# Designs tried in a protein design run: designed miniproteins, single chains. Part 29

Each design is a single chain, and the fold is of that chain. pLDDT is the mean over its residues in the fold that is shown.

## One batch from the design tools (miniprotein)

Design m988
Fold by ESMFold2-Fast:
Structure m988 (fold): chain A 75 residues (1-75)
Amino acid sequence: MAAAEAALAALAELRATHGERILNAALGVIAVEAGKTTEEEVAKHFSRATIEEARRVVEELERTRPEAVATLRAT
């Protein structure tokens, strides 16, 4: 499926560019936006600085790959 493949490719590129920690924090940010978790829950696992960096990465990803981010929010 093109949407699922786009999402997986985006995650692989994010991991390669920013590393595992930022990838996991970015998934947390996306989950908060999707209403699947809270900012307080994500903040238990990542520093504020890491969350802010992940938020910038998610904003850039949504600008360049909006379909992939929409798929990740839906999953």
Scores: mean pLDDT 79

Design m989
Fold by ESMFold2-Fast:
Structure m989 (fold): chain A 94 residues (1-94)
Amino acid sequence: DDEKAYQAMIEMLEAGAKNGNWLAMFNLGVILHEQGRYEEAVRYLSKAIRLMEQQNAPPSDIANTYRMLGQSLRQLGRFDQADQVFQRADQLEA
């Protein structure tokens, strides 16, 4: 039944992401990163950042999302892009 609970959580996060909930997009991005699905993680984390910035989300939440995005970009070998998003995260918490 842990598997059923996990699948229900994923379905709720996917529904939230489709409806523009940046927290759902962030959580889905984290799960995708943990599963090694780095290109999908980058997609959801990038969408989350755009909505967070539009909605003036707390700088700490935006910074955490940039750091997760940077980790996914590094796994994809996109090192220059990863460095830029890590720098942006540090600037938000300065």
Scores: mean pLDDT 87

Design m990
Fold by ESMFold2-Fast:
Structure m990 (fold): chain A 100 residues (1-100)
Amino acid sequence: SELEKKEREIAQRLLERITELSEEAAKADPRAKSGADALILQLEQGIERGEPVETIVRNALLGARAIAKVMSAEDGEKFLKEVTEATNEALAEANAARAA
């Protein structure tokens, strides 16, 4: 359906943003690299399985928290904040699409 297409597009844009943020995190703190790679793979697989945007968001936040724990406090807080902002945007877009 058209709604399903929009939700997949939202999930894909979220994945692209999380990938960019994860690459930046790994450059700032190499200890983040393995966690970032695992998170990206998990989100890619979730999208391929057709998981709801809410599930992709939950997994992104859980993964980001785990990654932030191995980073410096400053870099970890910045990463988690940016992931939280990206997930909030995705949820707002998904809610707007369903309301239309």
Scores: mean pLDDT 89

Design m991
Fold by ESMFold2-Fast:
Structure m991 (fold): chain A 71 residues (1-71)
Amino acid sequence: MIVTATIKLPKDATEAEKQALIDKIKDLGLEVLSQDNEKIVVRGEINDILSLPIKIVSFDGDEIEAELVLP
């Protein structure tokens, strides 16, 4: 199932933590639809998206809202 996920980046996330998320997105072959300092929007197979270090905030149809999980 192909879904679109909007992943919110916390203000306390470091550039290294944001880059690690981006690197994992690329390694999984997910499509990056948009990226800024506050969020990344990705599209791809749901199981690949759910393997990202994220917490699901909402799931409505094929749209996911999530937050990056910091260590």
Scores: mean pLDDT 82

Design m992
Fold by ESMFold2-Fast:
Structure m992 (fold): chain A 93 residues (1-93)
Amino acid sequence: SAGAEERLKRLRELLRKHYEEGINLSELSEEEIEAIIKEIEEFLKANPDAPDEVLEEWFPFAEMAAVLRAERGETPYSSADRVREMLKEIAEE
């Protein structure tokens, strides 16, 4: 859908900002974590058949692409801790 591209761009920019600016992931609020989870959930619902190459192109972070592949068509992330762990792994690379 048209909205999916805009949501992917915003999620990509958010993840890039955290990575490049060295933002302390422990300072992310519950609301910010929930927003990231929602973006991932909406992307998977809009693009259940998206190939891995497309996911990796839209997300410069390999860890996020791998997580999206694993959760494609399955239960979306329901834990702030899980998303925080993913962001921490991205920042540590």
Scores: mean pLDDT 50

Design m993
Fold by ESMFold2-Fast:
Structure m993 (fold): chain A 87 residues (1-87)
Amino acid sequence: MDASRLFRQSQRYALAGDLDSALRYFYQGALLVFNGDQNQAQSAVDRVSPHIRQASDAARRGDLDSARQHLRQAQLTFSRHVSDYRS
């Protein structure tokens, strides 16, 4: 299973208001991106999880526009973390 599919599943759970599933799928995707490096995957979760939580909270309130903006911040935060790792 590729990381992109896991990240899409994470976003779907966040938009459904299921934070625990969103974080679980995000962690699995991060493990693939970091070649099984659990420390890097956990560091990514720690940096990205506030944005996923905010997206899930907005989705539960019916504010899908805010939820999508928070998911965009999650993607940007993760992309910076990956760039630092691969440098």
Scores: mean pLDDT 87

Design m994
Fold by ESMFold2-Fast:
Structure m994 (fold): chain A 106 residues (1-106)
Amino acid sequence: SELWERLAERLKPLAGEPNQPPTEEQVEVARELFIREYERATEEELERTIELLEKAGLNELAELLRKMYEEGKSPEEIAEEILERFGPRALVELAAALIKARLAAE
């Protein structure tokens, strides 16, 4: 909980204000965080990430992530596809879910 709260604090600037889209700089930070965390993720952490996205109502994003993982897509390809289909907010939410899933595994 406390470690997740510290990481959520670091991701807070990426979340931006309600009804404001993330800036290009915020999107780039979210992309870098996603790629780094995804490369280090275990299968259990990825399953937990998918479950967290589903619980948040992001079912289409969760389904796409599972499909791309099963197809062996690179983290860079996954990030680009998510940005194209769901926009920058979805990438921020995905990065946050992945970090939360990792902390819950400890």
Scores: mean pLDDT 75

Design m995
Fold by ESMFold2-Fast:
Structure m995 (fold): chain A 79 residues (1-79)
Amino acid sequence: ISELTAAIKEILAKTDPNNPESVAEALEEIARLFRERGLPRVAEAAEMIAREVRENGYVSEETLERAKELSLPELEALL
């Protein structure tokens, strides 16, 4: 998955970690890449985090736990 890794690296390089809007946009773009690659649960997890970052400027522990639960089955299948 070298192309996916390269794309994510480029997104992260242009992301401002101190700007919630920038972080949310990066996560939404990463989510689109995961969805296109057949990882819809990982994409949904990223979209969930992006939404909360955009609305609140941070991510709650509950949202992080839920995102982890959503993404784990697809991530485990890849490893």
Scores: mean pLDDT 77

Design m996
Fold by ESMFold2-Fast:
Parts: C-alpha cells; structure tokens; sequence
Structure m996 (fold): chain A 74 residues (1-74)
C-alpha cells in the first residue's frame, strides 16, 4: 500500500529509519510492525536494536518476532 511504499522509499535515510523504529515501539498495527522489523533486519541495521528491545520490554504483540530480530542483528 502507499504507506509501506513510502517507508520503503525512505529506508536509506535517517528519517526513514527513525519512522520504522517508531512504528516498532509505538504501533498497534501488526502488519506495519512486521514490515518495519523485516526491512531493518534485511538491511542489518543495528541502530534498530534499542527500538526492538524497548518493544520486547513493553510486552506487546509479536514478542517472538522481535526477539528473533534482536538475535539476527546482534
């Protein structure tokens, strides 16, 4: 969709990566969260680690996917 295309287009910018990190921390939309995690992991972006750890600590949905993403980036 248009939102996912916009996020993908901005992935190589600091602002784009910050948007994906905010989605991981604050979003309730599982589709957006999965997309954000998959893109950051595919790029091997270790700057995502604080956002992933924050989501895991909060105990929100997708905790197993988040844990796997942390392991993949470490």
Amino acid sequence: DALLARLDAEIDTEAGRERLQKIIVASSDERLIRYAIERLVAQRDRSALPALRARLKAGNSLSELVREAIEALE
Scores: mean pLDDT 78

Design m997
Fold by ESMFold2-Fast:
Structure m997 (fold): chain A 84 residues (1-84)
Amino acid sequence: PVDELVEETVNKIKNLIEEALKSKSKKEALALLDEARNLIRNVLRPLAEMLRASGRDEEAERVDKLIEELEKEIAEAKKKLEAE
């Protein structure tokens, strides 16, 4: 089911962000944030595009909103790491 895939992917991204913020290595932390961005690019964005192409616009909009929220969290995490 689409909802299960979205939930699993969002949880993986959030775990990567949390792990990055707990990392003692700035290089490792930035690599974890890059992995989080790759999940957005390779899973969530294609899924939103597929939903929209199938006329499932409301579901696509929900995924787009999740992507926006996750991108903001990643940007904030990167700023915190750069401030160290």
Scores: mean pLDDT 85

Design m998
Fold by ESMFold2-Fast:
Structure m998 (fold): chain A 81 residues (1-81)
Amino acid sequence: SLDEILQELVELAKSLEKKNPEAAELVEKLAVGLYLAHQNHVPREVVREQVERILEKLKKYASEEEFEKIKKLAERGIEAL
């Protein structure tokens, strides 16, 4: 469910906070963005474009492993909308 994915994104952001605060902030923005998109009935395609912009910024700060985990969660979040 979307709620489970949002919870996992929040927990991931908390785990990154000390070692990679920039990545943590972007993961929090993903979670908030998905939550608000769901509440405001934003079209899935618009949400996908917004998520892709955040993921592009995330590439600058996240390791390959961190990036792939976040990307997978974001994609599942979009599908759950």
Scores: mean pLDDT 86

Design m999
Fold by ESMFold2-Fast:
Structure m999 (fold): chain A 75 residues (1-75)
Amino acid sequence: AEERVRELLKITNLVLNGDKDGVRARLDQLEAEGRITPEQRARLEELVDKHDDPVAFSEFARLLAEALGVRVERP
């Protein structure tokens, strides 16, 4: 159960550190493992390109959490 949260934190830390290549490699792995769809991956890649935008980062974290099945409370 905690593995999904750990995965989310690992990927979001890569985004915060500006490691776009690391984020893309991880998204590729998640798609290959069937954890995210190609459409989810494409959307997440769009948001990674806006890594200096806190709104885009928040949306990235939300979409990734939903894709990984991490419990997110809707506003």
Scores: mean pLDDT 74

Design m1000
Fold by ESMFold2-Fast:
Structure m1000 (fold): chain A 105 residues (1-105)
Amino acid sequence: SAAEREATKSAILAELSEFLQRLMAIFDEHKVSEETRAKVISIVGKLMQELVDAVDNGASKEEILEILYKGKEEILSVVPEEMQEEVKKALDEFIEKVEEILTKA
């Protein structure tokens, strides 16, 4: 239903917000350049738009997870090597929480 889609979308966006807060904290600890931050923020913004569109169009759990794993690869491709483990863990936690949301939907 439309109400169920709105609830799912809100839950996913809340988890994305928590992930972005964690990501910015990691970037602050490692003194990441403004250029790298801007590039990652752009990728996260695109991922947000793709997730919203997917939920609004009734995409399957499998399709939404595919979007998330593609976004994970894009983010990790631009993150400095010294932070890859921390960022990967934050991404894995985010994706796991979204999978739980989609399983309950």
Scores: mean pLDDT 88

Design m1001
Fold by ESMFold2-Fast:
Structure m1001 (fold): chain A 83 residues (1-83)
Amino acid sequence: MSRKERALEAARKALEEEVEGKSIREVYLIELLEIEDPDFNREEALKLSQEELLKLFKERLLPDKVDKGADEVDEALKKRLLD
C-alpha cells in the first residue's frame, strides 16, 4: 500500500469512527500510527494532544515526507466532508 493510500484509508476510518473527546484529525493520526507500527499503543495515543500525535507520527516515519502526508490527509478529509 502506498503512503497516499494509507493516508486515505486512515482518513476514511477517522470519518467513520467517532472517538469521544477526539477530533477527526486526532483519530486519523491514531489510525495511521496503528497501520505503520504493529507495536503501537492506542491507549497511550488516546491521551496525547493533536500536536503530540503529529510529533509522534513524524518521529516514526521520514520527517520530510511525513509533513507532506499530513497535509494531503487534511485535504482528503476536507474533500470527504464536503462530498
Scores: mean pLDDT 63

Design m1002
Fold by ESMFold2-Fast:
Structure m1002 (fold): chain A 97 residues (1-97)
Amino acid sequence: SMEEQLRQLAEQTQALLDKTVAALREKAGGKTLDGDESLELLFDYLGLSDEERQAFRNSSLVDQMVQVVERVGEIEGQAELGRQMAAALREAAARNA
């Protein structure tokens, strides 16, 4: 059913995000990071160039979220899940514009 498909997408997305958070915590080595340090650690994980990091900081919240889920999907071998989540985020933003 559609409800089962949406539940499955939500569960898969949550699992992907939990895995990403775990990877970032390992990279931090137990250090407590401030907001800028956390963001730079995320950028290092995503493999962003200096130009891409500046573009990210100047992007809307929706575009930032889209970039994160697509890139995380690619890194974790779940590019299709990343694209599906990105499409859902863009659709939600369009409905609230």
Scores: mean pLDDT 75

Design m1003
Fold by ESMFold2-Fast:
Structure m1003 (fold): chain A 71 residues (1-71)
Amino acid sequence: SAEELKAEIERLEAEFKQLGAQIDQLGAQLRQALADKAPQSVIDQLQQQINALVQQAQEIGQRIEELKKQL
């Protein structure tokens, strides 16, 4: 139903927003780690986490657009 579809879109939009906030937080942590001359292993871990979340956000964003076309 349209109601169920809207509920799914709202859930995915909430997840997308939360992922964006996590990416922003990790990005700030990465910038601080670089400024503080943190070990390369710490920098690499933060970059890997950011890259993984960015990919997940892109996939969710694409799914949201696909569902919106069904309304």
Scores: mean pLDDT 90

Design m1004
Fold by ESMFold2-Fast:
Structure m1004 (fold): chain A 83 residues (1-83)
Amino acid sequence: MEDEAYELLLQAIEALEKGDFKTARENVLKAAELMPEEVRKKVKELIEKYGYDKDTIYEAILLLAQSLPEEKRREVIEKLKKL
């Protein structure tokens, strides 16, 4: 579960780098489904409030990364910052 969510977040970051916001959104939503209910609800609320823009997807990835083990969380955040 955590490994799959981590891979999905990395794919979302790659999609953001390429300007493929649809693929980035789809991977973020798939990762959210693998996370605890509380985290999933926060991501849903964020997207419902702000829509599917680049900044919202970026924030959703940051929220989901908080549920990953420290090493994977660090890697996701580092790659996201380099966008």
Scores: mean pLDDT 80

Design m1005
Fold by ESMFold2-Fast:
Structure m1005 (fold): chain A 87 residues (1-87)
Amino acid sequence: MSLYERAFERFKAEFERLLQERPDLFPVYGGETVPEDELKFYRLTARGFAYYYLVPEEEIEKFVEDMVKYWIELNKRLAEERPELVR
């Protein structure tokens, strides 16, 4: 298993736990797209996590893209499953 795969799986597990404990910390947006300012924040945060989990320099951009895609899909899923959380 690559360091990238291990980092992504660990992040997903920790994020799923945080989402269960504090869903209010993750604003859910309705519609087809997450606002651009929020996407910029996602990219910055994902890059921070890449460094925190010691993702190899050559894999950082892939990690950031995959994490942003994960958060976009999660937002879309939550908007459909939990409409009361949509802002």
Scores: mean pLDDT 72

Design m1006
Fold by ESMFold2-Fast:
Structure m1006 (fold): chain A 93 residues (1-93)
Amino acid sequence: SKELEEKLEELIKELEKIGKETGDPLVIQAARQAQTALDILKDPNGSILEAEIQLGMLGIIRGVLKLIGAPKEVIEKIDETIRLLDELLRERR
């Protein structure tokens, strides 16, 4: 879905902005994993397995950020990003 892709691009840009403003390496890495997963899923020949691995890594980063007490807004943006990436992944199955 083009709408899912556009929503994901906006969320990733917001995470990139937070990462740049805070200098938080985990937020920067979360944005990078999300962008990589999206790029794979936008390619009709992209590896679904590679996208699933990137999504899994994003989930681990989310867990660590929650454990260290990252702001609720950051966790919520990552959760929404994971949800939309999973939905886009299901469209490719």
Scores: mean pLDDT 88

Design m1007
Fold by ESMFold2-Fast:
Structure m1007 (fold): chain A 88 residues (1-88)
Amino acid sequence: SPADEVLEKAKEKLEEANKLMKEVDAENTLEAIEKAIKKLDEMVEELQRLFEENKSSLTPEQALEVEVTIGMLMLRRSALKLEAKALK
């Protein structure tokens, strides 16, 4: 169903974000952090678009799960932005 596809994409993006965070930790450079921020921006924008396009197909509970996932991606992005600013 469209709802299942949105939830699957949310899970996939969160897993990709977790891999990206591990790569940033391993490289330990400002360049890696800035690259990760750009990737997280892309993930957030894509997932927000997918959520809005399929909102009518989601139950309130499924919609909340997607919104929580978007929030988790945004928190990771904000943490990296603070780290980048500190290293500037």
Scores: mean pLDDT 86

Design m1008
Fold by ESMFold2-Fast:
Structure m1008 (fold): chain A 80 residues (1-80)
Amino acid sequence: KEAPESVKRAIELGKTLDGSKPASELLEAIKKELEDGEEIATQLRIFIHEAFGKRPEEITLETLLRALEEYAKTGTVPVV
């Protein structure tokens, strides 16, 4: 389930990481540090596929964070 609060927490966590790294780094950090991290990581993988048509390893963390910030504002998955 998409939850604006979990998206915001994912964005905050991602900002502490190196933005040039693969987006998969954020998914691993979420699984370790956030409550319901496995569910949140699964939702982010779905989000990445819907927004980019790619796997988390194929995009940068900065690219993912930009898309998540737009999703948090609009409630709609951006298409790129």
Scores: mean pLDDT 75

Design m1009
Fold by ESMFold2-Fast:
Structure m1009 (fold): chain A 61 residues (1-61)
Amino acid sequence: GEVAARAIAGAKAAGSDKGAQAGLDAMKKTGDGSVGGRATMRGSSLSGDDEGALAAARAGG
């Protein structure tokens, strides 16, 4: 949903895909990466919501 997309967009906007990927990799090493990795893959399929939030963050709104 929108709240989750906002959080993801913030991470991506801060470092583009590089920052978001690095953050996810860090979570993976913490031992919760299995769930996080699957969530990002599913979010990719749901990407309309995530892309909307990301576009808004990039636009500075």
Scores: mean pLDDT 51

Design m1010
Fold by ESMFold2-Fast:
Formats: structure tokens, C-alpha cells, sequence
Structure m1010 (fold): chain A 76 residues (1-76)
């Protein structure tokens, strides 16, 4: 499964939630080389954000997106 696909989806969800800065950061991270830890963070963030968005928990979804960007920046 392509990790860049999930980063694009996370950027899209961030934009839908009104966080254009986080959306841009996910797009920029798509240019990096991914290790197993980064792939895990991307996949888990995507699953959690999609779940929260579908439940209408938009504030929690935004927090998960912001945390994922911060974690990815630390390991990439």
C-alpha cells in the first residue's frame, strides 16, 4: 500500500477541517523517504482521523492531524 496516498488523504482531510497549514505540511512530507515508523504513523493517523471525521468529532480530528505532522517531522 502506498504511504504517499495516505498523506494526500490526510492533507485533504486537514483542508476540509479548515487547517490549510497542516494540509500543506502533509503535502510537503510526501516528498520525504519513509521508514517503517513513518508508515505506521501515517496509516494510524489516517484511520483515526477518518473515524473521528465520520463521527463529527472535528476538534479531535484536527488534534490527531497536528500530532501526526509533529511526529513525522521528528523522525523524517
Amino acid sequence: MIPKFYLIQLAYLAKKLGDEEVAKEFAELSTKKFNDEAIKIIYEAYQKVRELYNQGKFDEAREVLKKAVEELKKIL
Scores: mean pLDDT 80

Design m1011
Fold by ESMFold2-Fast:
Structure m1011 (fold): chain A 54 residues (1-54)
Amino acid sequence: SLADTVYELAKKTYAETGDLSEAVKRAFEEAPVVDDPTAASQEAAGALRLVADV
């Protein structure tokens, strides 16, 4: 889901920068790219479902 994607991106960025506000900001900057393009969104959803086993 979009929320999970944002959370994972924020967690990853926080581990790298140590700045929670920067991590959240970057996560939202990255998440819209995944949500915006329909074709990329459909492809990512399929792949993430298999990887996450959701």
Scores: mean pLDDT 60

Design m1012
Fold by ESMFold2-Fast:
Structure m1012 (fold): chain A 99 residues (1-99)
Amino acid sequence: APHLRALARRYFEDAAREAEKAAQLMEGVNPEASKHARKAADLFRQAAETGDPVLARQAAEEMKKGAELAEKSGNTEAADHFRRAQKAAERAVELLEQA
């Protein structure tokens, strides 16, 4: 199902954009959270190129750690971007499993 793979790629690209926004918001607040988001963005871009769900799952773990740090820092906007990236990645993996 080529259309499901194309749709999964778009969700990984969306996840990478959300991760970048989270990284930017956390850069001056919690550098560790920003680092998790940057790693996730890179992994999501690789997943978009390769269709490898293992990279997406690794990125989701980085986003989970970043979300927890953002929440503890009181940055609800950054936490929302971390959660959106995770949800987009989960949807992309689901689409790849159906392809």
Scores: mean pLDDT 85

Design m1013
Fold by ESMFold2-Fast:
Structure m1013 (fold): chain A 95 residues (1-95)
Amino acid sequence: MELLSPEAREAALITALALLAVAAQFSEELGDEKGAENDSKAIVDLARELAEVGSKEALEEAAKLLEKMLPKLSGYAKKAAEEAIEILRKAVEEL
């Protein structure tokens, strides 16, 4: 993380969240419950990391991105995205 600018790190974390949400949903559609669960845990972990290090702008962008994706998600992916949105929104309120 120290080798990246704060903005580059935020962009990387937001991108990783979006990719993991897509991967988790893809696992759901394939019936790979374990894959969906593992990717979903990574979504929540990344949301917590972003909440600790991100700017208000980055947190709001990440939450908005997940909210936009939410109607296309199911099962573990949907629950993880909902939890991630709550983590990010709460972090914005406390900044």
Scores: mean pLDDT 83

Design m1014
Fold by ESMFold2-Fast:
Structure m1014 (fold): chain A 84 residues (1-84)
Amino acid sequence: SMEEVEKAKKAGLEKEKEFQAVYEDPNASVEEIEKALEEVVKALKKVLEKLKEAGLISEEQYEERIKFIEEQLPKAKEYLRKER
């Protein structure tokens, strides 16, 4: 439903704010930053799932976006680890 899509988007924005706060904290560990990033990714995947269920994106678009996220996440984590 549209209500579920909007709820998922709101949750995603909250996770993005949490990630930014941790990322901007000079005392945050790489593990804490990676955990916050993983929460953003989970929220983004949830939005895509709800968009697909609501018929707002196709199955192909959903699969392509999930694949892109899963390919980018390990690369993002590798870059974060270099900042130790």
Scores: mean pLDDT 84

Design m1015
Fold by ESMFold2-Fast:
Structure m1015 (fold): chain A 77 residues (1-77)
Amino acid sequence: MSPRERLEALLARVRELLARLEAAVAAGAPREEIDRLYAELARLLTEGIRLAIEAGDEEAVLELARLGAEAQALYDA
């Protein structure tokens, strides 16, 4: 798999988990479920930023930073 394909797959996974986190928060899911979703999101975001920097993909770095800010805002709500 190319670095670009790996990054695109990771971005898709981050967006899927962000949507799940948003739905869990809106539904009043147990704190342990919200914590688990956020922890997995944080892990993927860290990996994604590393991959984007290695690939020299500034657009992907900015998108991952934006998605991370959205995840943090949901978690702090």
Scores: mean pLDDT 84

Design m1016
Fold by ESMFold2-Fast:
Structure m1016 (fold): chain A 95 residues (1-95)
Amino acid sequence: DFRKELEEGAQRVLASAEEQMTPEQVALLREGLELLIEAAVRAKEAGTTMEEVLAGGIDPETQELLRRGLELLGRVFAEQEKRLRAEKEAEELAK
């Protein structure tokens, strides 16, 4: 089942994220992944390519799900990268 495989993949990502991210960031990541899974399932059911989805070749609701999911995912990872960089700099200064 395509949806189940995506959901299982998302759960593995979330489990890994819980070790490195705050509960609030994990919640946002979960929301973003759920939106991306819904968009991917709809695109597959419609027989569209990802290029067609991005070009509006699928319904506007699916396009918006993809956009919102990618935006949330990008924000979570950008903030996490910023935090990890700051922690690494602090560790180097402590040497």
Scores: mean pLDDT 75

Design m1017
Fold by ESMFold2-Fast:
Structure m1017 (fold): chain A 92 residues (1-92)
Amino acid sequence: GPLEEAEKAAKEADEAGRKAEEAAKKGNDKEAAEYIKKAGEATKKALEAMKKSEDAARGSGLTIRAVGAAVHGRLAAKRAGLKEATEVGEKI
């Protein structure tokens, strides 16, 4: 169901975000960019799945876990200067 989809996507976002940070620390910008892209896509999927199950998810520990992983993926994407950061830059 949507909660299981959110948990799976949240785990993917968290793992991709961590790998992106490791690659960036090693100076591997290409590998970091690939993992940040994956983290962003997984973060979006987790948030969309949570919205579909908002009433069912709102009392569960799974909701907190999914939000945490989604935030991690989103922060990794912003640090890389992906589309979201570019769109913000165009408004400044």
Scores: mean pLDDT 64

Design m1018
Fold by ESMFold2-Fast:
Structure m1018 (fold): chain A 87 residues (1-87)
Amino acid sequence: SRGTEELLRELERFKEEMEKNLEEAKKAGDKKAAELFQQSLKLLQEYIRIVNTPNTTVPASSMLGIYEKAKKLYDQGKKELAAHKAA
């Protein structure tokens, strides 16, 4: 559906932002931020895979949990990277 296509485009942009932040963390030598961004990316990729899977058996609550965990790890990674750059 058009709604699913828009959601997938937004998720792909979010993934690209995470990848850029991961490269910035690696360049800055912030291993902790890099690990948080890698974990967030893995979860976001899993979420995108499930959204793209017809007749998935994954419960909606589990899907939401994966997405929320990805966002939380991403926010933690951004805070860590900002603190590292400020030090």
Scores: mean pLDDT 84

Design m1019
Fold by ESMFold2-Fast:
Structure m1019 (fold): chain A 72 residues (1-72)
Amino acid sequence: SAETCEQLNLFLNGESNSDIQVGNKTIKAEDLTNLRQSLGDYHFYQAMVNFARDINCNAAAELAEQKAAALA
C-alpha cells in the first residue's frame, strides 16, 4: 500500500525507526536491526532492494539501491 511504501521510505532515509506494516504483518525494527548487524550495511541495503520490489515499493527499492551503491 502507499502507506507501507511511505513507512519503508522514511525508514531507509533514517527518518523513522518504527515497525513497518505490510498487509496484516508487522516487520519489527528489531528484526531489521538484527538483519543489518548480521549482513552489514551493504548487503542489508541489497536485501532491502529485493524486499521493496517484492512489495511493489519501487521508489524505496531505488533508494535502497542508491544507499548500497554509496557503500560499495
Scores: mean pLDDT 83

Design m1020
Fold by ESMFold2-Fast:
Structure m1020 (fold): chain A 83 residues (1-83)
Amino acid sequence: SMAVAEALLARGEELLAQGRYEEAALYFLSAISTLERLGDPAALPLLARAYEGLARALEKMGQHEQAARYRARADELRRSAGL
């Protein structure tokens, strides 16, 4: 559900702020999986936030190439959502 995805995203962002990057990445991946399963266009802004969060976590872990890929995906989703 959307509420579950929002909770996963919020926890991921909290973990990222705490420097718990690997755990944050797992929560962002779970949020992405949940939002993609919904297939709802209203979920696009949250999906973009989840990909951006994942990219930030990966970048903090030194995974710069992977981070760039997910950041590009977030940018695509934001453009699709008119953001």
Scores: mean pLDDT 87

Design m1021
Fold by ESMFold2-Fast:
Parts: C-alpha cells; structure tokens; sequence
Structure m1021 (fold): chain A 91 residues (1-91)
C-alpha cells in the first residue's frame, strides 16, 4: 500500500514539474494560451489527485492518501508559482 502511494506521489510531482515547464514556455510566447494551458494542467492535477486519494481511502490506506494529497497540493502550488513568475516577467 505505502509503496504504491509513494510511486503515485512521485508521479504527481513529476507531472507537475513537466506541466509547469510547458506552461511557462507557452506563456513566454503567448500569455493567454499559456494561462489556459496552466488552468487545464491544474484541473488535471486536482482530478488525478482526488481520484487516487479516494481509491487509497476506500482501500483503508489513510497514510498513503495523505501522502498523495500533499504531493498533489505541492505540484499545483509549484505550477502556480512558476506560472505567476512567468507572467510577471512578461509585464
């Protein structure tokens, strides 16, 4: 159980980093499209995190669910921070 949650948490962090990079690159070329990409990435990370957390909680892995929830939140916060910094650089 915990090992599966750790792998899922790692994947969420990896996805968040890649999505942040893609959104930042797009913002530097087209701020509006970059922000749209960031919004879609955030929504995807939220849905993915919620689905995995629910599955782990349904299986009784409360600690694993907490680990995944924290990873999802960290990924989303990282993406938001990178996007905000990129937008500020375009002003």
Amino acid sequence: MMKEAEELAKRLLYIGEGEAEAAVELIEQDVEKGLEKAKEAIEGLKKGTEEVVKELEDEGDIEGAELVRKAGKESIEFLKKEVESAVERQK
Scores: mean pLDDT 84

